# Designs tried in a protein design run: designed miniproteins, single chains, continued (5). Part 10

Each design is a single chain, and the fold is of that chain. pLDDT is the mean over its residues in the fold that is shown.

## One batch from the design tools (miniprotein)

Design m16316
Fold by ESMFold2-Fast:
Structure m16316 (fold): chain A 82 residues (1-82)
Amino acid sequence: DLLEQLKDPDPKVRLEAIERLKKLLEELYKTNEEEYEKLVEEVEPILEELALNDPDPEVRKAALELLVLIGIFEIERGVKKL
């Protein structure tokens, strides 16, 4: 599964998993906010660990960029509820 691929020993597999996760989160944000929230809760600590500690700098950058995107979505959701 996608979450298992985020922990794969191959950095290329981890990068592909981050790209797939980004696309899935973008789609769920628009179509199913409940599933978006559940997935964010599950993946946020994994992405934080990858951004801070992954041995591959490209994986760290991709994880950080996805965390920033999630942050933007959370700000947008907050504004929408006002």
Scores: mean pLDDT 85

Design m16317
Fold by ESMFold2-Fast:
Structure m16317 (fold): chain A 71 residues (1-71)
Amino acid sequence: MEKAILEALAENVRAVGEREGKTEEGEEAAKVILESPSLEEAYEKTKDKYPFAARMARTALQGRAQRPEAG
């Protein structure tokens, strides 16, 4: 179910990696994210090695935890 969110996150991580001059780190982090079954695991797998990707994963987790206004 998380696949679309993980794909969007991976695309953004690659884009940020290119902008920051960390293209290789962004590509590797994107692969880790796409291999993860959930946002939580994507964050866990990136937090120690790819801090920029982990920050993006954490932001996505926080957004998912917030309930949209009913209506």
Scores: mean pLDDT 76

Design m16318
Fold by ESMFold2-Fast:
Structure m16318 (fold): chain A 104 residues (1-104)
Amino acid sequence: SEIEELREKLEKLLEELKKAAEEQDEEKFKRISAEFLRTLEELYSLLKPDDVEGKKEIVELAAEAAEIAAEFLAKKEKKYEELEEAKKRLPEIVEETIEAIEKE
């Protein structure tokens, strides 16, 4: 399946993004980010309008890439304490938000 091939490619690109972020290789990070975005757009274009599960996967992949980008920037600018505090608080805020929505 073309969709399965794109999913595997996105997963590998995500791993490469993590490595580029750890290495602080800005040029490699930019190149892999561009390829990730193009591949993500291609995957989205293949999804049917009613493919809720596929759309959730796109959101999850985009969120993981955004977190890696935030970590890359925080490490480059040495804003580690702010990032760690945000990461510690974010799961609690997300859980509270989900609970509020589910009470409707």
Scores: mean pLDDT 74

Design m16319
Fold by ESMFold2-Fast:
Structure m16319 (fold): chain A 60 residues (1-60)
Amino acid sequence: SEAERERELRLDIMVALFRMDLSVQGKSVSDYTDAQIRDWLRTRLGTTDAETDAVIARLS
């Protein structure tokens, strides 16, 4: 559906933005706890709980 395509695109963009921030800081996903990644996504991108969970699943 259109909503599913939009959701997937938004999640892909959020994953890409987090990975870009890591690259700029010279860090990797393993340098962060689940809680720290959740906090980054909520504070920087304004993600919902569902979006936050989906992004973290994609980073694993």
Scores: mean pLDDT 85

Design m16320
Fold by ESMFold2-Fast:
Structure m16320 (fold): chain A 67 residues (1-67)
Amino acid sequence: KEEKLKQAAEGAKAMAEASTGEVGRLLAEAARHAENGDGEAAAKKALEASPTGITAQDLAKTAREGA
């Protein structure tokens, strides 16, 4: 559980650093939610940043499994 949330948080932070503008902001919010143990909120923010992105979908799945 904890490991999945940590993985999601680190992945989201890395993607946020590689992104700009609104996408980067939403991914940073996803990382914050995952760090706080809220996997569902983290998943929603990741999908909001990139609804069709495979990496964002993988992060959302990992965050939900951690919740």
Scores: mean pLDDT 73

Design m16321
Fold by ESMFold2-Fast:
Structure m16321 (fold): chain A 67 residues (1-67)
Amino acid sequence: SVDNLEKTLRDLEAERKTVEAQIADLRARVAANPDDVRTRTLLLFHEAVLNSIQGLIEKLRKRIEEL
């Protein structure tokens, strides 16, 4: 149903905000210590997760528009 898709979209948008906040914190840590390979690697993983969430949001928005 549209209501279920809209709920899923809201849940994904909330998750996106959480990941964006985590990325902001990791970027600050990388700026403070550029030689920390572990923190830079973690930042790359979180950026990949954000890209996946954004892709799912786009697919759900298109599906809702087609209803």
Scores: mean pLDDT 88

Design m16322
Fold by ESMFold2-Fast:
Structure m16322 (fold): chain A 93 residues (1-93)
Amino acid sequence: MEAAPKPVEMSDEELLEILEKAEKSKEKYVLEEGDKTYTVIPAEYNGRQYYVVIIRDHKKKEKTLIVAGRKVVLPLDASDKEILEAAKEEVKS
Protein backbone atom coordinates (compact mmCIF):
# COMPACT_ATOMS: atom_id res chain seq x y z
CA MET A 1 0.00 0.00 0.00
CA GLU A 2 2.62 2.57 1.06
CA ALA A 3 6.37 3.11 0.60
CA ALA A 4 6.83 2.69 4.36
CA PRO A 5 9.06 -0.22 5.48
CA LYS A 6 7.03 -3.34 6.22
CA PRO A 7 7.77 -6.04 8.81
CA VAL A 8 9.34 -9.28 7.57
CA GLU A 9 6.58 -11.37 6.02
CA MET A 10 5.83 -14.41 8.15
CA SER A 11 2.75 -16.58 7.80
CA ASP A 12 0.81 -17.90 10.82
CA GLU A 13 2.00 -21.40 9.77
CA GLU A 14 5.65 -20.26 9.87
CA LEU A 15 5.17 -18.61 13.28
CA LEU A 16 3.53 -21.77 14.63
CA GLU A 17 6.48 -23.90 13.41
CA ILE A 18 8.97 -21.50 15.03
CA LEU A 19 7.05 -21.68 18.33
CA GLU A 20 6.96 -25.51 18.14
CA LYS A 21 10.73 -25.62 17.52
CA ALA A 22 11.30 -23.27 20.48
CA GLU A 23 9.16 -25.49 22.75
CA LYS A 24 11.24 -28.55 21.77
CA SER A 25 14.58 -26.69 21.93
CA LYS A 26 17.14 -27.77 24.53
CA GLU A 27 19.16 -24.57 23.98
CA LYS A 28 18.26 -21.62 26.20
CA TYR A 29 20.22 -18.50 27.08
CA VAL A 30 19.35 -16.83 30.39
CA LEU A 31 20.23 -13.21 31.18
CA GLU A 32 19.31 -11.48 34.45
CA GLU A 33 19.11 -7.68 34.55
CA GLY A 34 17.60 -5.78 37.48
CA ASP A 35 14.05 -6.95 38.13
CA LYS A 36 13.91 -9.01 34.90
CA THR A 37 15.04 -12.45 33.73
CA TYR A 38 15.35 -12.90 29.95
CA THR A 39 15.20 -16.39 28.44
CA VAL A 40 16.24 -16.46 24.78
CA ILE A 41 15.35 -19.59 22.80
CA PRO A 42 16.89 -19.92 19.32
CA ALA A 43 14.71 -21.44 16.60
CA GLU A 44 15.87 -21.92 13.01
CA TYR A 45 13.35 -21.81 10.19
CA ASN A 46 14.01 -21.81 6.43
CA GLY A 47 17.75 -21.15 6.90
CA ARG A 48 17.13 -18.10 9.14
CA GLN A 49 17.80 -17.75 12.85
CA TYR A 50 14.85 -16.56 14.94
CA TYR A 51 14.65 -15.90 18.67
CA VAL A 52 11.75 -16.46 21.04
CA VAL A 53 12.26 -14.22 24.08
CA ILE A 54 10.53 -14.86 27.40
CA ILE A 55 10.78 -12.02 29.92
CA ARG A 56 10.04 -12.65 33.59
CA ASP A 57 9.32 -9.29 35.23
CA HIS A 58 9.64 -9.90 38.98
CA LYS A 59 8.49 -6.35 39.84
CA LYS A 60 5.29 -6.46 37.74
CA LYS A 61 4.76 -10.20 38.44
CA GLU A 62 4.31 -10.83 34.69
CA LYS A 63 5.76 -13.19 32.09
CA THR A 64 5.97 -11.86 28.51
CA LEU A 65 6.75 -13.80 25.31
CA ILE A 66 7.99 -11.92 22.25
CA VAL A 67 8.40 -13.50 18.80
CA ALA A 68 8.41 -11.79 15.37
CA GLY A 69 6.64 -8.66 16.67
CA ARG A 70 3.95 -10.71 18.49
CA LYS A 71 3.58 -10.28 22.26
CA VAL A 72 1.80 -12.47 24.84
CA VAL A 73 1.56 -11.61 28.56
CA LEU A 74 0.69 -14.06 31.36
CA PRO A 75 1.12 -14.04 35.18
CA LEU A 76 4.68 -14.71 36.44
CA ASP A 77 3.72 -18.15 37.83
CA ALA A 78 2.84 -19.40 34.32
CA SER A 79 5.38 -21.92 32.96
CA ASP A 80 7.45 -21.31 29.82
CA LYS A 81 5.42 -24.13 28.24
CA GLU A 82 2.12 -22.39 29.10
CA ILE A 83 3.17 -19.07 27.55
CA LEU A 84 4.44 -20.86 24.41
CA GLU A 85 1.04 -22.62 24.11
CA ALA A 86 -0.76 -19.28 24.62
CA ALA A 87 1.31 -17.78 21.77
CA LYS A 88 0.41 -20.73 19.51
CA GLU A 89 -3.30 -20.28 20.27
CA GLU A 90 -3.09 -16.56 19.45
CA VAL A 91 -1.42 -17.42 16.09
CA LYS A 92 -4.26 -19.89 15.31
CA SER A 93 -6.94 -17.31 16.13
Scores: mean pLDDT 76

Design m16323
Fold by ESMFold2-Fast:
Structure m16323 (fold): chain A 83 residues (1-83)
Amino acid sequence: SLEEALKLAQEGQAAFDAGNLDEALRKFTEAARLAPGTPIGLQALGNAARTALEKGDEELAEEYLKQMEKIDPESAKKFREKL
């Protein structure tokens, strides 16, 4: 559900802020899975890409950004500029 996706995205952000990058990545990817094509899901994909980069996984980050680009190229471009 969208409500569950929002809760997972919030938990992902809390994990990211605490430096628990593996937990953050799991939470953000699950949020994106539960709300595909929604603003919450798109933001979760972008945050998953950011988390992957913070972990040093450039290939995984590019995978999430490409998924975002297929849904909304403009949001993907904006996210790339912040990374």
Scores: mean pLDDT 86

Design m16324
Fold by ESMFold2-Fast:
Structure m16324 (fold): chain A 84 residues (1-84)
Amino acid sequence: SAAEAGREAADAANRAADDALKGDLFMGGVAAVSGGVAYTLGLLGNGKGAGISARNAARSAREGGASEEAVEEALEGARKAEEA
């Protein structure tokens, strides 16, 4: 479902945000806010909105120094949510 895909995208985005927070509080914080928005949109069944917000979180997490694996997982989750 769109809600389930949105939550999975948010979970992946929040993992990337947590990774970024270890090295960059500002960019990790921005990623965490975007991940939270993705989670809320996922709960509302807005898969496209959740995917866009999760993708934004992944970009901020990358800038904050999150691992490439965590960023790629977040981007994959975002794509699946947008397709749901």
Scores: mean pLDDT 80

Design m16325
Fold by ESMFold2-Fast:
Parts: C-alpha cells; structure tokens; sequence
Structure m16325 (fold): chain A 68 residues (1-68)
C-alpha cells in the first residue's frame, strides 16, 4: 500500500523521470523531476498493486508510480 511519507519513483508518459514522496495515503504525491529539479503534484488515479500505481500530474501527463 502507498502510505504517507513513502518514497516513489515516477515514470511519465512523455519520458520524464521523477522521485517523489506520498503526501496523502493512496491519493497524492509530490514529485521532483530528476533532470530539472522542478516539483509537481501527482494524483493517484488507480492502485495496481502494493508497490505500483497510475497517476496524473498537474499538467495532465500520465505517470506510473513505483514504491521504492
């Protein structure tokens, strides 16, 4: 399960990669782009397993989250 404070790796549908932290259990993460250092909010839309979820960034870009 995705708990508040869990570290996640995010792969975006546009090829960006970010590291993030779960800010609300099973619902949201704050992600930092590994290339730019820019932060963005990601909403969890579907939990696929205890360690993998789908999400969407504030800009509408799809993401896969993996618990680290």
Amino acid sequence: MFEEGDRVLLGFSDGRVAEGVITEAGKSAEATDLATGETMRVTITEILSDTVARGVAEDGTGAILKRM
Scores: mean pLDDT 84

Design m16326
Fold by ESMFold2-Fast:
Structure m16326 (fold): chain A 58 residues (1-58)
Amino acid sequence: GIADAANEYANQFIDAAKSGNVDTAIENADLAIAVSEEAGNAIAAKAAREKVDELKKM
C-alpha cells in the first residue's frame, strides 16, 4: 500500500546516505514525502522531512 511504499523509499534513502550516494538519498526522500502527502499521512510526511534534515547534517 501507500504506507509500505513510503517506508520502502525511506529505507532506500537511509541506505543510499550510508553508501555516500547523497543525490540518490535526497531523491528517495522526496518520493517518500510525496507519497505520504498524497495519502494524507501528515505523520509519515513529517518523519520523512525530519530524516532529510538529519541526512543534510551527515
Scores: mean pLDDT 70

Design m16327
Fold by ESMFold2-Fast:
Structure m16327 (fold): chain A 83 residues (1-83)
Amino acid sequence: MLTQEMKSEIVTAAKTNDESLLSKETKVLVMRIIIILKSQGKDPIAAFKFARNKTVSEVKQKFPNLNDDEAEALVILGKYIFT
């Protein structure tokens, strides 16, 4: 489960476009999402745009290789990275 601290880090980093605001654990989570998406031939930016207005369940239907924490992080990234 994503902690409240991890969620807050993702929101702030996405809004400011500053990865240095992510802890090592949260950076690993975000990198894992990107690696999984790329390994499935998906464009990460297109995935962020898709996830922006979706539920965790809808994201997992589209990207079944993501776990619950990864899908939730992708929703948060998509919502705030394009602000």
Scores: mean pLDDT 81

Design m16328
Fold by ESMFold2-Fast:
Structure m16328 (fold): chain A 88 residues (1-88)
Amino acid sequence: PSQEELDEAVKLLHLSTMKSASRSSGISLSDKEIETLSKVVRKALSEIPADDDARSAAISTATDMYSKGASEEEIYKAARDTILSSLS
């Protein structure tokens, strides 16, 4: 994983977070929470080759699970499963 991949994941999480916040009643993620999610998703993406669609789906899944109070391990597993499904 490169610094450019981390920056891209942060940007995608920002967009996903803004979208989710506008659709849900007042729930928003802090910059620190976005950073934590970025690291978890990046870990999953570093282990499995993924296209842009799979990457976006993994980020969306991770963001939704985090907003529901899921653990980092649960988020990692869900992101990984989402990426693996794209390879089928």
Scores: mean pLDDT 66

Design m16329
Fold by ESMFold2-Fast:
Order: structure tokens, then C-alpha cells, then sequence
Structure m16329 (fold): chain A 81 residues (1-81)
């Protein structure tokens, strides 16, 4: 459910810009994209490269890349339950 995913993202203790990236990933690729990105990315740098290749957007700041990587792992775990 998109509404459930948005509720999860809103509850995360993340900066608004990081939440916006999470919402964009879900909008473009859904839960499947979240799971694939988490499984294929070992770290925040690999995640940012995959995002640029698949969705055409860049996460410029290291802190946002790290927060996004951790946020995607949390969302992925919650979606698999």
C-alpha cells in the first residue's frame, strides 16, 4: 500500500530531503525497487550510483546518501514483514 509506505517514511527520523528521495524511489519503482536496491548495494556510494543509473537522479551530499541507504534498509525490512 502506497499509504502505508508513506506513513512509514513519515515516521522515520530523517531529514525532509532524505524522505523526499525515499518517496521518489517508491513512486518510480515501488517496493520491488527498494528491495533490489538494498540487495544490490553494499554501501551508500553503490546505492547512489544505482539510483543515478536506474532513475536518473543524483544524491550529492554524503550524509544524505548514508541516511537514504539506512532508510531504504528499514523500509525494505518493514515491507517484507
Amino acid sequence: SQALINTIIDALDLEEQTKAYLRLIIQLGGAEAVNQLVEESTDAQELSIALEERFGFAVKREKHRQQLFEGLKLVSKLLKL
Scores: mean pLDDT 80

Design m16330
Fold by ESMFold2-Fast:
Structure m16330 (fold): chain A 91 residues (1-91)
Amino acid sequence: SEIEELLSKETVEAVEQVKELLLKEKDPEKVLEAIDLLLKAARKSEDEEFREAAIKALEELGREHKDPEVGLYADIQAGILRIDMGVRRIK
């Protein structure tokens, strides 16, 4: 999978490329599967910049994707990740 290959690089640039591919993808099932791959990559990464890029990509998918189920799922997952990261940053 092109998305799996991109995410294996664990870079902000790869997340941006995945986001652009998903915004153009018309098959909602493929987008949902790719969101799960992005979530898995973000949760396994210890790189805060990579995790923040993944959250922002999910937030943009939630706002910009034409499929309402994709948008809702992306928005919920972005919120969960942001809360988890936010709790870890609050002192």
Scores: mean pLDDT 80

Design m16331
Fold by ESMFold2-Fast:
Structure m16331 (fold): chain A 73 residues (1-73)
Amino acid sequence: SVLEELRELLTRLVGPERADEIVKGIQEAIKEKLPLEKIESSLRAFLRDVPNATEEDIERALELVRKLYEKET
């Protein structure tokens, strides 16, 4: 599933505990009807500060967030 792919990617980049926190934050933001652009901007800014995150990893994470947003809304 899209949610599982996002968790797996984030777990690789930041570890399972932090990945779970980020996924929960994204799910809460979607529930609160935050604009997709705000969720994307926050995640992009966060991942740019992760030393092992490549631009490909960041773009993949954003792709998965867009798909999750579409499914939940």
Scores: mean pLDDT 85

Design m16332
Fold by ESMFold2-Fast:
Structure m16332 (fold): chain A 113 residues (1-113)
Amino acid sequence: SAEADALVQEADKRFEEALAQGKSDLDSVAEKGKDGSVDEAKQNIDSVVQSGQQRLDELLAETRRRAAGLSPSDQNTVIGHANFRRSEALSQLTSHANSLLDETVRSIEEKKK
């Protein structure tokens, strides 16, 4: 339906925006972390991942609430799509965090010359 299509498009935009924000926050925290300790860098990166995961879970919950008025078939389509986008975004956020942590640790160790 047109309403289901609109909710799918809105979910795509909101998950994309949340992922982009999470990656930006990770980039900022990782760069600042290069001037600190490895333990501090890990804690700060983990904190951003947790905040990002919470935001993605909130978007999924909101999409479920908004889909509640649709037909069962349309609810399955919208909720299934939102769940897929949530999982994809979390996977990308976690992968980006791991890559940045490795780079930040390497940078800190190089400064110990």
Scores: mean pLDDT 89

Design m16333
Fold by ESMFold2-Fast:
Structure m16333 (fold): chain A 89 residues (1-89)
Amino acid sequence: MEVGREAARKDVAAGLTKAVLVVPVNAPDTPAARGTRELLEGYREELEAAGVPVLEAEVDVSGDPDDPEINARVEAQAEAALAALRAEA
């Protein structure tokens, strides 16, 4: 997955010194979900190689992605996890 690595290299060149990544867990095994995981893994790997510290927030995305209730729950979990990491970091 080159897109994630290229994005990370560009961000590091632009002065990124730390990052927070929202990592979906329990995602369905679809092409879109695989593409998202590969992008996030490539991005994280390149940041780590550049010495940029990465904080991770795991969000449970199990369920139907077209269900608005599931989407609202995932968004709330992502916001809560990011807020917790910002407070703890």
Scores: mean pLDDT 69

Design m16334
Fold by ESMFold2-Fast:
Structure m16334 (fold): chain A 94 residues (1-94)
Amino acid sequence: EKKREEARRLAEEARRIAERAREHKTDMEKLREELARLGGLIAELSKLDVMGGANASVHAIGSAAYLTVGDAEGAAEFLVKAAETLAEEAERLI
């Protein structure tokens, strides 16, 4: 019961989030929007695999913590890690 097409879509969307996070690494509002999008993708991947997005979630929590303390650069770094990790987790289901 592997939804390989959905997993491929999630990997592609996650990679786009990583690219935008690198582009907007000093923009707190855009980083918050991209983190919210990543959270949606983590939720979708968890429906395909019970542990799907678990590793990405750890990095996403780090990004959220940096946003809370006003560190945009730290938030962007962890958001990139979270998004790339989610893409790798999704690609394992393909």
Scores: mean pLDDT 85

Design m16335
Fold by ESMFold2-Fast:
Structure m16335 (fold): chain A 87 residues (1-87)
Amino acid sequence: ASVEEVREAIEEAFEEALENPKDVELLEKIIKELREKYPKSALMQYTVEVLESVIKNVEKLSEEELKKMLEDALAAINGMADFTEAS
């Protein structure tokens, strides 16, 4: 898949997570789908680590704090100005 296609999938995953940051089953489903579709993508690995961190903190952090984690991570992905062609 192209880097742009991977980024679109990541952005969609973060949008779903932001709507339901405490839905562990939804987050686990998103992680599984990203791993199955883009197992070789470094961007996917970063996204999975962020979503796993959200799941780890679901019981400890407020919905606002979980949303901030997701927003900060999405901003980091969107702020990447130069993707090497190795997607």
Scores: mean pLDDT 76

Design m16336
Fold by ESMFold2-Fast:
Structure m16336 (fold): chain A 80 residues (1-80)
Amino acid sequence: SHMEEIKNKIEELLKKAKEIVDKLRQLATEGAPDEQSDKLLDELVKIYEELAKLDPEKFKTMEENVQHYKEVKKKREELL
């Protein structure tokens, strides 16, 4: 069914998001340059934007939180 296809796509996107989050945590522990984490945050935002399109009620807040975190991080780095 079309609903099953949407559910499968959501699960695929969530798995991809988890991989990005795990990589972001790894980069933080390694003290890697913020440019690498910023690229991953861009990818994470795009994934949550896609999730929000598929299920707005469930994922809109997560998309907004990730976007806000990215904006705050960028602003702090520009001030240093």
Scores: mean pLDDT 77

Design m16337
Fold by ESMFold2-Fast:
Structure m16337 (fold): chain A 84 residues (1-84)
Amino acid sequence: SLEEEIKEFEEQGRRLAELLKKNGVPEEEVERFLKEVTEQVKEARELYRQGKEEEAKKKLHQTAVNSTGQVLLLIGDIEDKRLS
């Protein structure tokens, strides 16, 4: 169900935050990432509660794209620091 997908996405966000931390991303950046994901998930849940299932799906998809991009940028910054 969409509700289970929202919960799984939240859990994946926490796992990604742990992975970023293990790979040397500063705690402050990891906290910002996790807070942003948590806020987006909350918005998706609210849309789902209102019966706006398509909007909730769109919000989840957009959050997945944005968080993936943010992870790639954070990993890139670590690689740049390792090379310098």
Scores: mean pLDDT 78

Design m16338
Fold by ESMFold2-Fast:
Structure m16338 (fold): chain A 57 residues (1-57)
Amino acid sequence: SLYERIAAHDLGLSVEQVRDIVRLIREGVSNREIAERYGISERNVSNLRRAMEAGLL
């Protein structure tokens, strides 16, 4: 989606990595573990979670 591309660019990640993060969020992995794994902030993971809840991801 367009939002996946925007999020990937803003976070310095690939679209595939954003999709992996979305999957991990659905699997119940914590914001901290995802942040540590991808080298992003817990706030960035929280922002992606809110985007998923809004139907943007």
Scores: mean pLDDT 86

Design m16339
Fold by ESMFold2-Fast:
Structure m16339 (fold): chain A 79 residues (1-79)
Amino acid sequence: DAEELFRRAEEHLKEIAATAESDPARARAAAEQVGRLLRELRELGDEESVERVIRDLRNVAAAYPQVAEALERAIEEGR
């Protein structure tokens, strides 16, 4: 279910934003989970949700430089 996968990705994105400064290791682990969900969304052909998740990841990366590399990696590994 693409809706459920998208919702899970959004929850992990909230966790990344909440923990990026206080617990970067936890934020990076959540980013890895978003990468896996992004790949599943692509397999379902939900290009709109894929585009939104990538945009949200890039916005978080711009706000939190300390985890930016992990977020960009999640985008690439989600292919």
Scores: mean pLDDT 84

Design m16340
Fold by ESMFold2-Fast:
Structure m16340 (fold): chain A 84 residues (1-84)
Amino acid sequence: SAKEELQARALALLERIRRALEEGLITEEEVLEWEREAMEEAKAYAQELVAQGVPVEEAVLEGMRLALELLERKLEERVEEAEK
């Protein structure tokens, strides 16, 4: 299911973040900032979908997907730069 796919994706992201933190490639402060930004964007997107008539449960899943995409992008960009 979409929910199970997002859960697996979130666990994989958490593991990648943990490894990057242990390697010193990123900081906890950076991760917290990315989470804050991703959650605000996801919340706004989910609220917009609900306003357009999308069911709340579906809107929440789409918001989670956006949050994961934003966090994955930030991690990839930062790790790539930090390894230079």
Scores: mean pLDDT 85

Design m16341
Fold by ESMFold2-Fast:
Structure m16341 (fold): chain A 124 residues (1-124)
Amino acid sequence: SAAEQQQLIDEAFATAGLIGTLRDLIAQSTDEERKRELEKRLEEERERLQRLIEQLAQSPDRRAAFEALFRLASHPDPFISQLTIDAALSSPDPLMREAGRILREGLEAGDWEGARARLDALLA
């Protein structure tokens, strides 16, 4: 349903925000044990975000899914953008892998308007 799709998108963005918070805490930590625990949590949240991206890729509402992936890939945190692109490129779905290539090219060129237009064309 549209509500379930929106909840999936909201959970993906919440997870992306948590990844950013964990990354900042790791960068600021001087305690090796705490740093190790935060790094373990970061890997768990990375795996969760990858699963959420895979669920978005399987959505019958491909336009909403691609818009969500575009927003994650264009996120100012390079860790989140790269994770999103890598997950899309690793997909068994050729259409999702093409979306991943478009997002990677958008990131490399700094051309997010062009990337958005190409994603919209891919779904036409």
Scores: mean pLDDT 84

Design m16342
Fold by ESMFold2-Fast:
Order: structure tokens, then sequence, then C-alpha cells
Structure m16342 (fold): chain A 55 residues (1-55)
């Protein structure tokens, strides 16, 4: 997981075990800021649980 995305998720209260179950495509990391990616991941965890994959 990207370090900046991981940092935002930790600030939101997610632990490292949760972060290990998250995958984000390199394409998405180039197209969107880390804060937007982290907020979408947080939303998906709330709606669907883990694991989470964003492409």
Amino acid sequence: LDKKVAHVLRLLGFDDETLAQIKVSDKLLLEKPPIEIALEIARLITLKGLPVTLE
C-alpha cells in the first residue's frame, strides 16, 4: 500500500492488519491524490468490509 495513503488511513483509526488487506492500482495512485484514495478505501471498508481492491 502507498505510504501516503497508509498514513491517512492510520490517521482515520485503521490498524496495520487492516492496511495489509488493501490493494490499490499504480494507475489510480497517479490519477488521484492520496487523501481521495484513502477516503474511498475507508468508505468501502464501512460498506463491504475487507479485503478491498481499488483499480
Scores: mean pLDDT 80

Design m16343
Fold by ESMFold2-Fast:
Structure m16343 (fold): chain A 85 residues (1-85)
Amino acid sequence: SDEEEKKLEEIREEIEKKAKEVYEQAKSQGYSDENAKLLAESEAEKIAIEEVDKFVKENNLSDDQQVELYTRARKLAREVAEEVT
């Protein structure tokens, strides 16, 4: 739906910023590039799931809609983390 698309867009913007921040901070702390990327990806997935959890609780979505939204959000998180690291 348009509302779900808008929420995924908001999640994308937040993840783009936070994944990059986590990556840069991990590198400054002495993590390898590979491990810094893994930390950024982990944080991206966490943000996506937490934001979808909130949206699902507020919008009374069907089980099928919930599964689709979680699946899309997790895929988006991985793709964005890869793009910014």
Scores: mean pLDDT 86

Design m16344
Fold by ESMFold2-Fast:
Structure m16344 (fold): chain A 76 residues (1-76)
Amino acid sequence: TDSILARMDQIERQAREAARRHPGNATIERALQEIQAARQTIVANSDDVRTQTLQLFRVIAASSEILLAERQAAKA
């Protein structure tokens, strides 16, 4: 759990940096909110492996959306 939370903190910092580079980007803002919500759920359910696993997949999906949004911004 602690190792997972440390990884989550790093991912959240990366997402916040992306939001700073692209202020007002709705996709990045939504993905950051998804990551923050997933972190809250993991903290609230530290003994539930199933819930933690599902939230980790959610975080991976949100991180991928941020990467895609930044690529699209670079094309525009």
Scores: mean pLDDT 79

Design m16345
Fold by ESMFold2-Fast:
Structure m16345 (fold): chain A 74 residues (1-74)
Amino acid sequence: APLSPEEQELLAEIRELRKQLAEAIAAGDIDRAVELARRITELEIELMKLRGASQEQIEEFRKRMEEEIELIRA
């Protein structure tokens, strides 16, 4: 089945933010990288909600992403 317009828009935003995240990491801008990674996580959660993910799946994903974001600071 084709992607919904809402899924297409979220995926486009995620792609653009991932590009900005790569640029922030390359520049050594850790604070900007963390901000972008958190924003990407929220958009991925919205995509999960559109795809019918449970609240438990969303909470586990959020926890895992926060752990990965803290590794950017290390």
Scores: mean pLDDT 86

Design m16346
Fold by ESMFold2-Fast:
Structure m16346 (fold): chain A 97 residues (1-97)
Amino acid sequence: DELNERLVELAKNFDLAGIEKLARELGLPEKVRAVLIAQAALEGKAYELKVEDEAGREEALREALRLLEEAGYEEAAEVVRKLLEGMTAEELDELAR
């Protein structure tokens, strides 16, 4: 999918504005755009940090959150916060078993 290839390239370069522009051109709703921008920030950080395990994924999520907050993407930052909360909840659930 040519669209997926373009999104991956934008994500690797942390071109959040480019991803937002593409999502707006496609007529995507705000919530869908926020998820796409959040995913792109996470994928970019995972690629930069060479994530191989769960600890690396958590660090990529934290760095993606910082990037989104500093860039003013509040809705996308909220998506990353919920992902971090979900990981913590799963970890607590595993500990209880």
Scores: mean pLDDT 73

Design m16347
Fold by ESMFold2-Fast:
Structure m16347 (fold): chain A 84 residues (1-84)
Amino acid sequence: MEEVEKRVEELAKKILDTSNKTAFELIQEAARHLREALRNKDPEKAVEAMAYAKASIEIAKKNNLPDGWIKVAEGLIEAAKRLL
């Protein structure tokens, strides 16, 4: 689990460094990867879903978006963790 957390953090940083996506677009990507993780029982897609959700939280905080955005992203992270 500790290795998963490090991988999620590294991937989230890469998404933030290479992507010009909005917090909304990052949440949509997180939801898409989560659906694929659930459908295919793929832990790699669960890690990707968590990374996109974490990246969306950082963009939301940077742009002072309402707490509702952070709560949606946290819900996606929690759902993805249950698939691991």
Scores: mean pLDDT 83

Design m16348
Fold by ESMFold2-Fast:
Structure m16348 (fold): chain A 80 residues (1-80)
Amino acid sequence: MLSREEVEKRLVEAIQKATKLYTEAIKNGDVEKAKEALDLSVELARELRRLQRATPEDYENVIKEAEEVIKKAEEFIKSY
């Protein structure tokens, strides 16, 4: 099981990678790819905010949701 610190680190890294892909898609004029990367970065940022605001009672559910979004992001980044 990933620690809160490790999940937060992976979310931040995924946001940085998605933002880089967005910038490259914009430079290439690929509006569709840019939109996908932007939507993903927004979703990752939402999970990061949720993790930062999580109470002890919510912690397990928030970690599970964050791990699923990280997995989705890693798959998208590999498919670029």
Scores: mean pLDDT 81

Design m16349
Fold by ESMFold2-Fast:
Structure m16349 (fold): chain A 110 residues (1-110)
Amino acid sequence: MAEEEIRELVKRFIENIQKAVELAPEEIKPEINELLKEFFYYLQNGDIEKALEVMDKMIELLKKYSKEAAELFEKAREDLLRAYEIALEVYGDEEKAVEAVLKAITEVRE
């Protein structure tokens, strides 16, 4: 049950990120792609707080160009945070919670 909820949240997270990137103007897509790489770098290293800070930077950038894309990123941020909170509650350990979220991201992208 909890694993299914985490996967549904992660699936929505990925779908919303993809839609937001598609809606972003061509002029800022390189910067968004660099920030996405930085986001996944921190997430992969278990630094969820820094990963969320990078998402906040992407949201702030997108708000200047596309409110719709920014709203999709805000929804993605909420879903990612909720997935992490559920994983943390289930596994009781920050490292295991991050591993569970990363595993779900990998499975959804396959």
Scores: mean pLDDT 84

Design m16350
Fold by ESMFold2-Fast:
Structure m16350 (fold): chain A 66 residues (1-66)
Amino acid sequence: SAALEALKKRYEEAVKQQLKLNEEEFIKNATPEMERVIRFLLKELGYSDEEIDERIAELKEKYEKG
């Protein structure tokens, strides 16, 4: 139904917003706990394990560069 599809869209948008906030914080203060949260959010959005590993590597590179 249209109502169910709207609810799914709302959930996806909320997960994307949460991911953005967690990625921004991770670049400033990278911890294993924050990495786990980001991995869970990426899995919720349907990313593959390979895509998740690549994204985490990019975020770690940004953290290391300051």
Scores: mean pLDDT 85

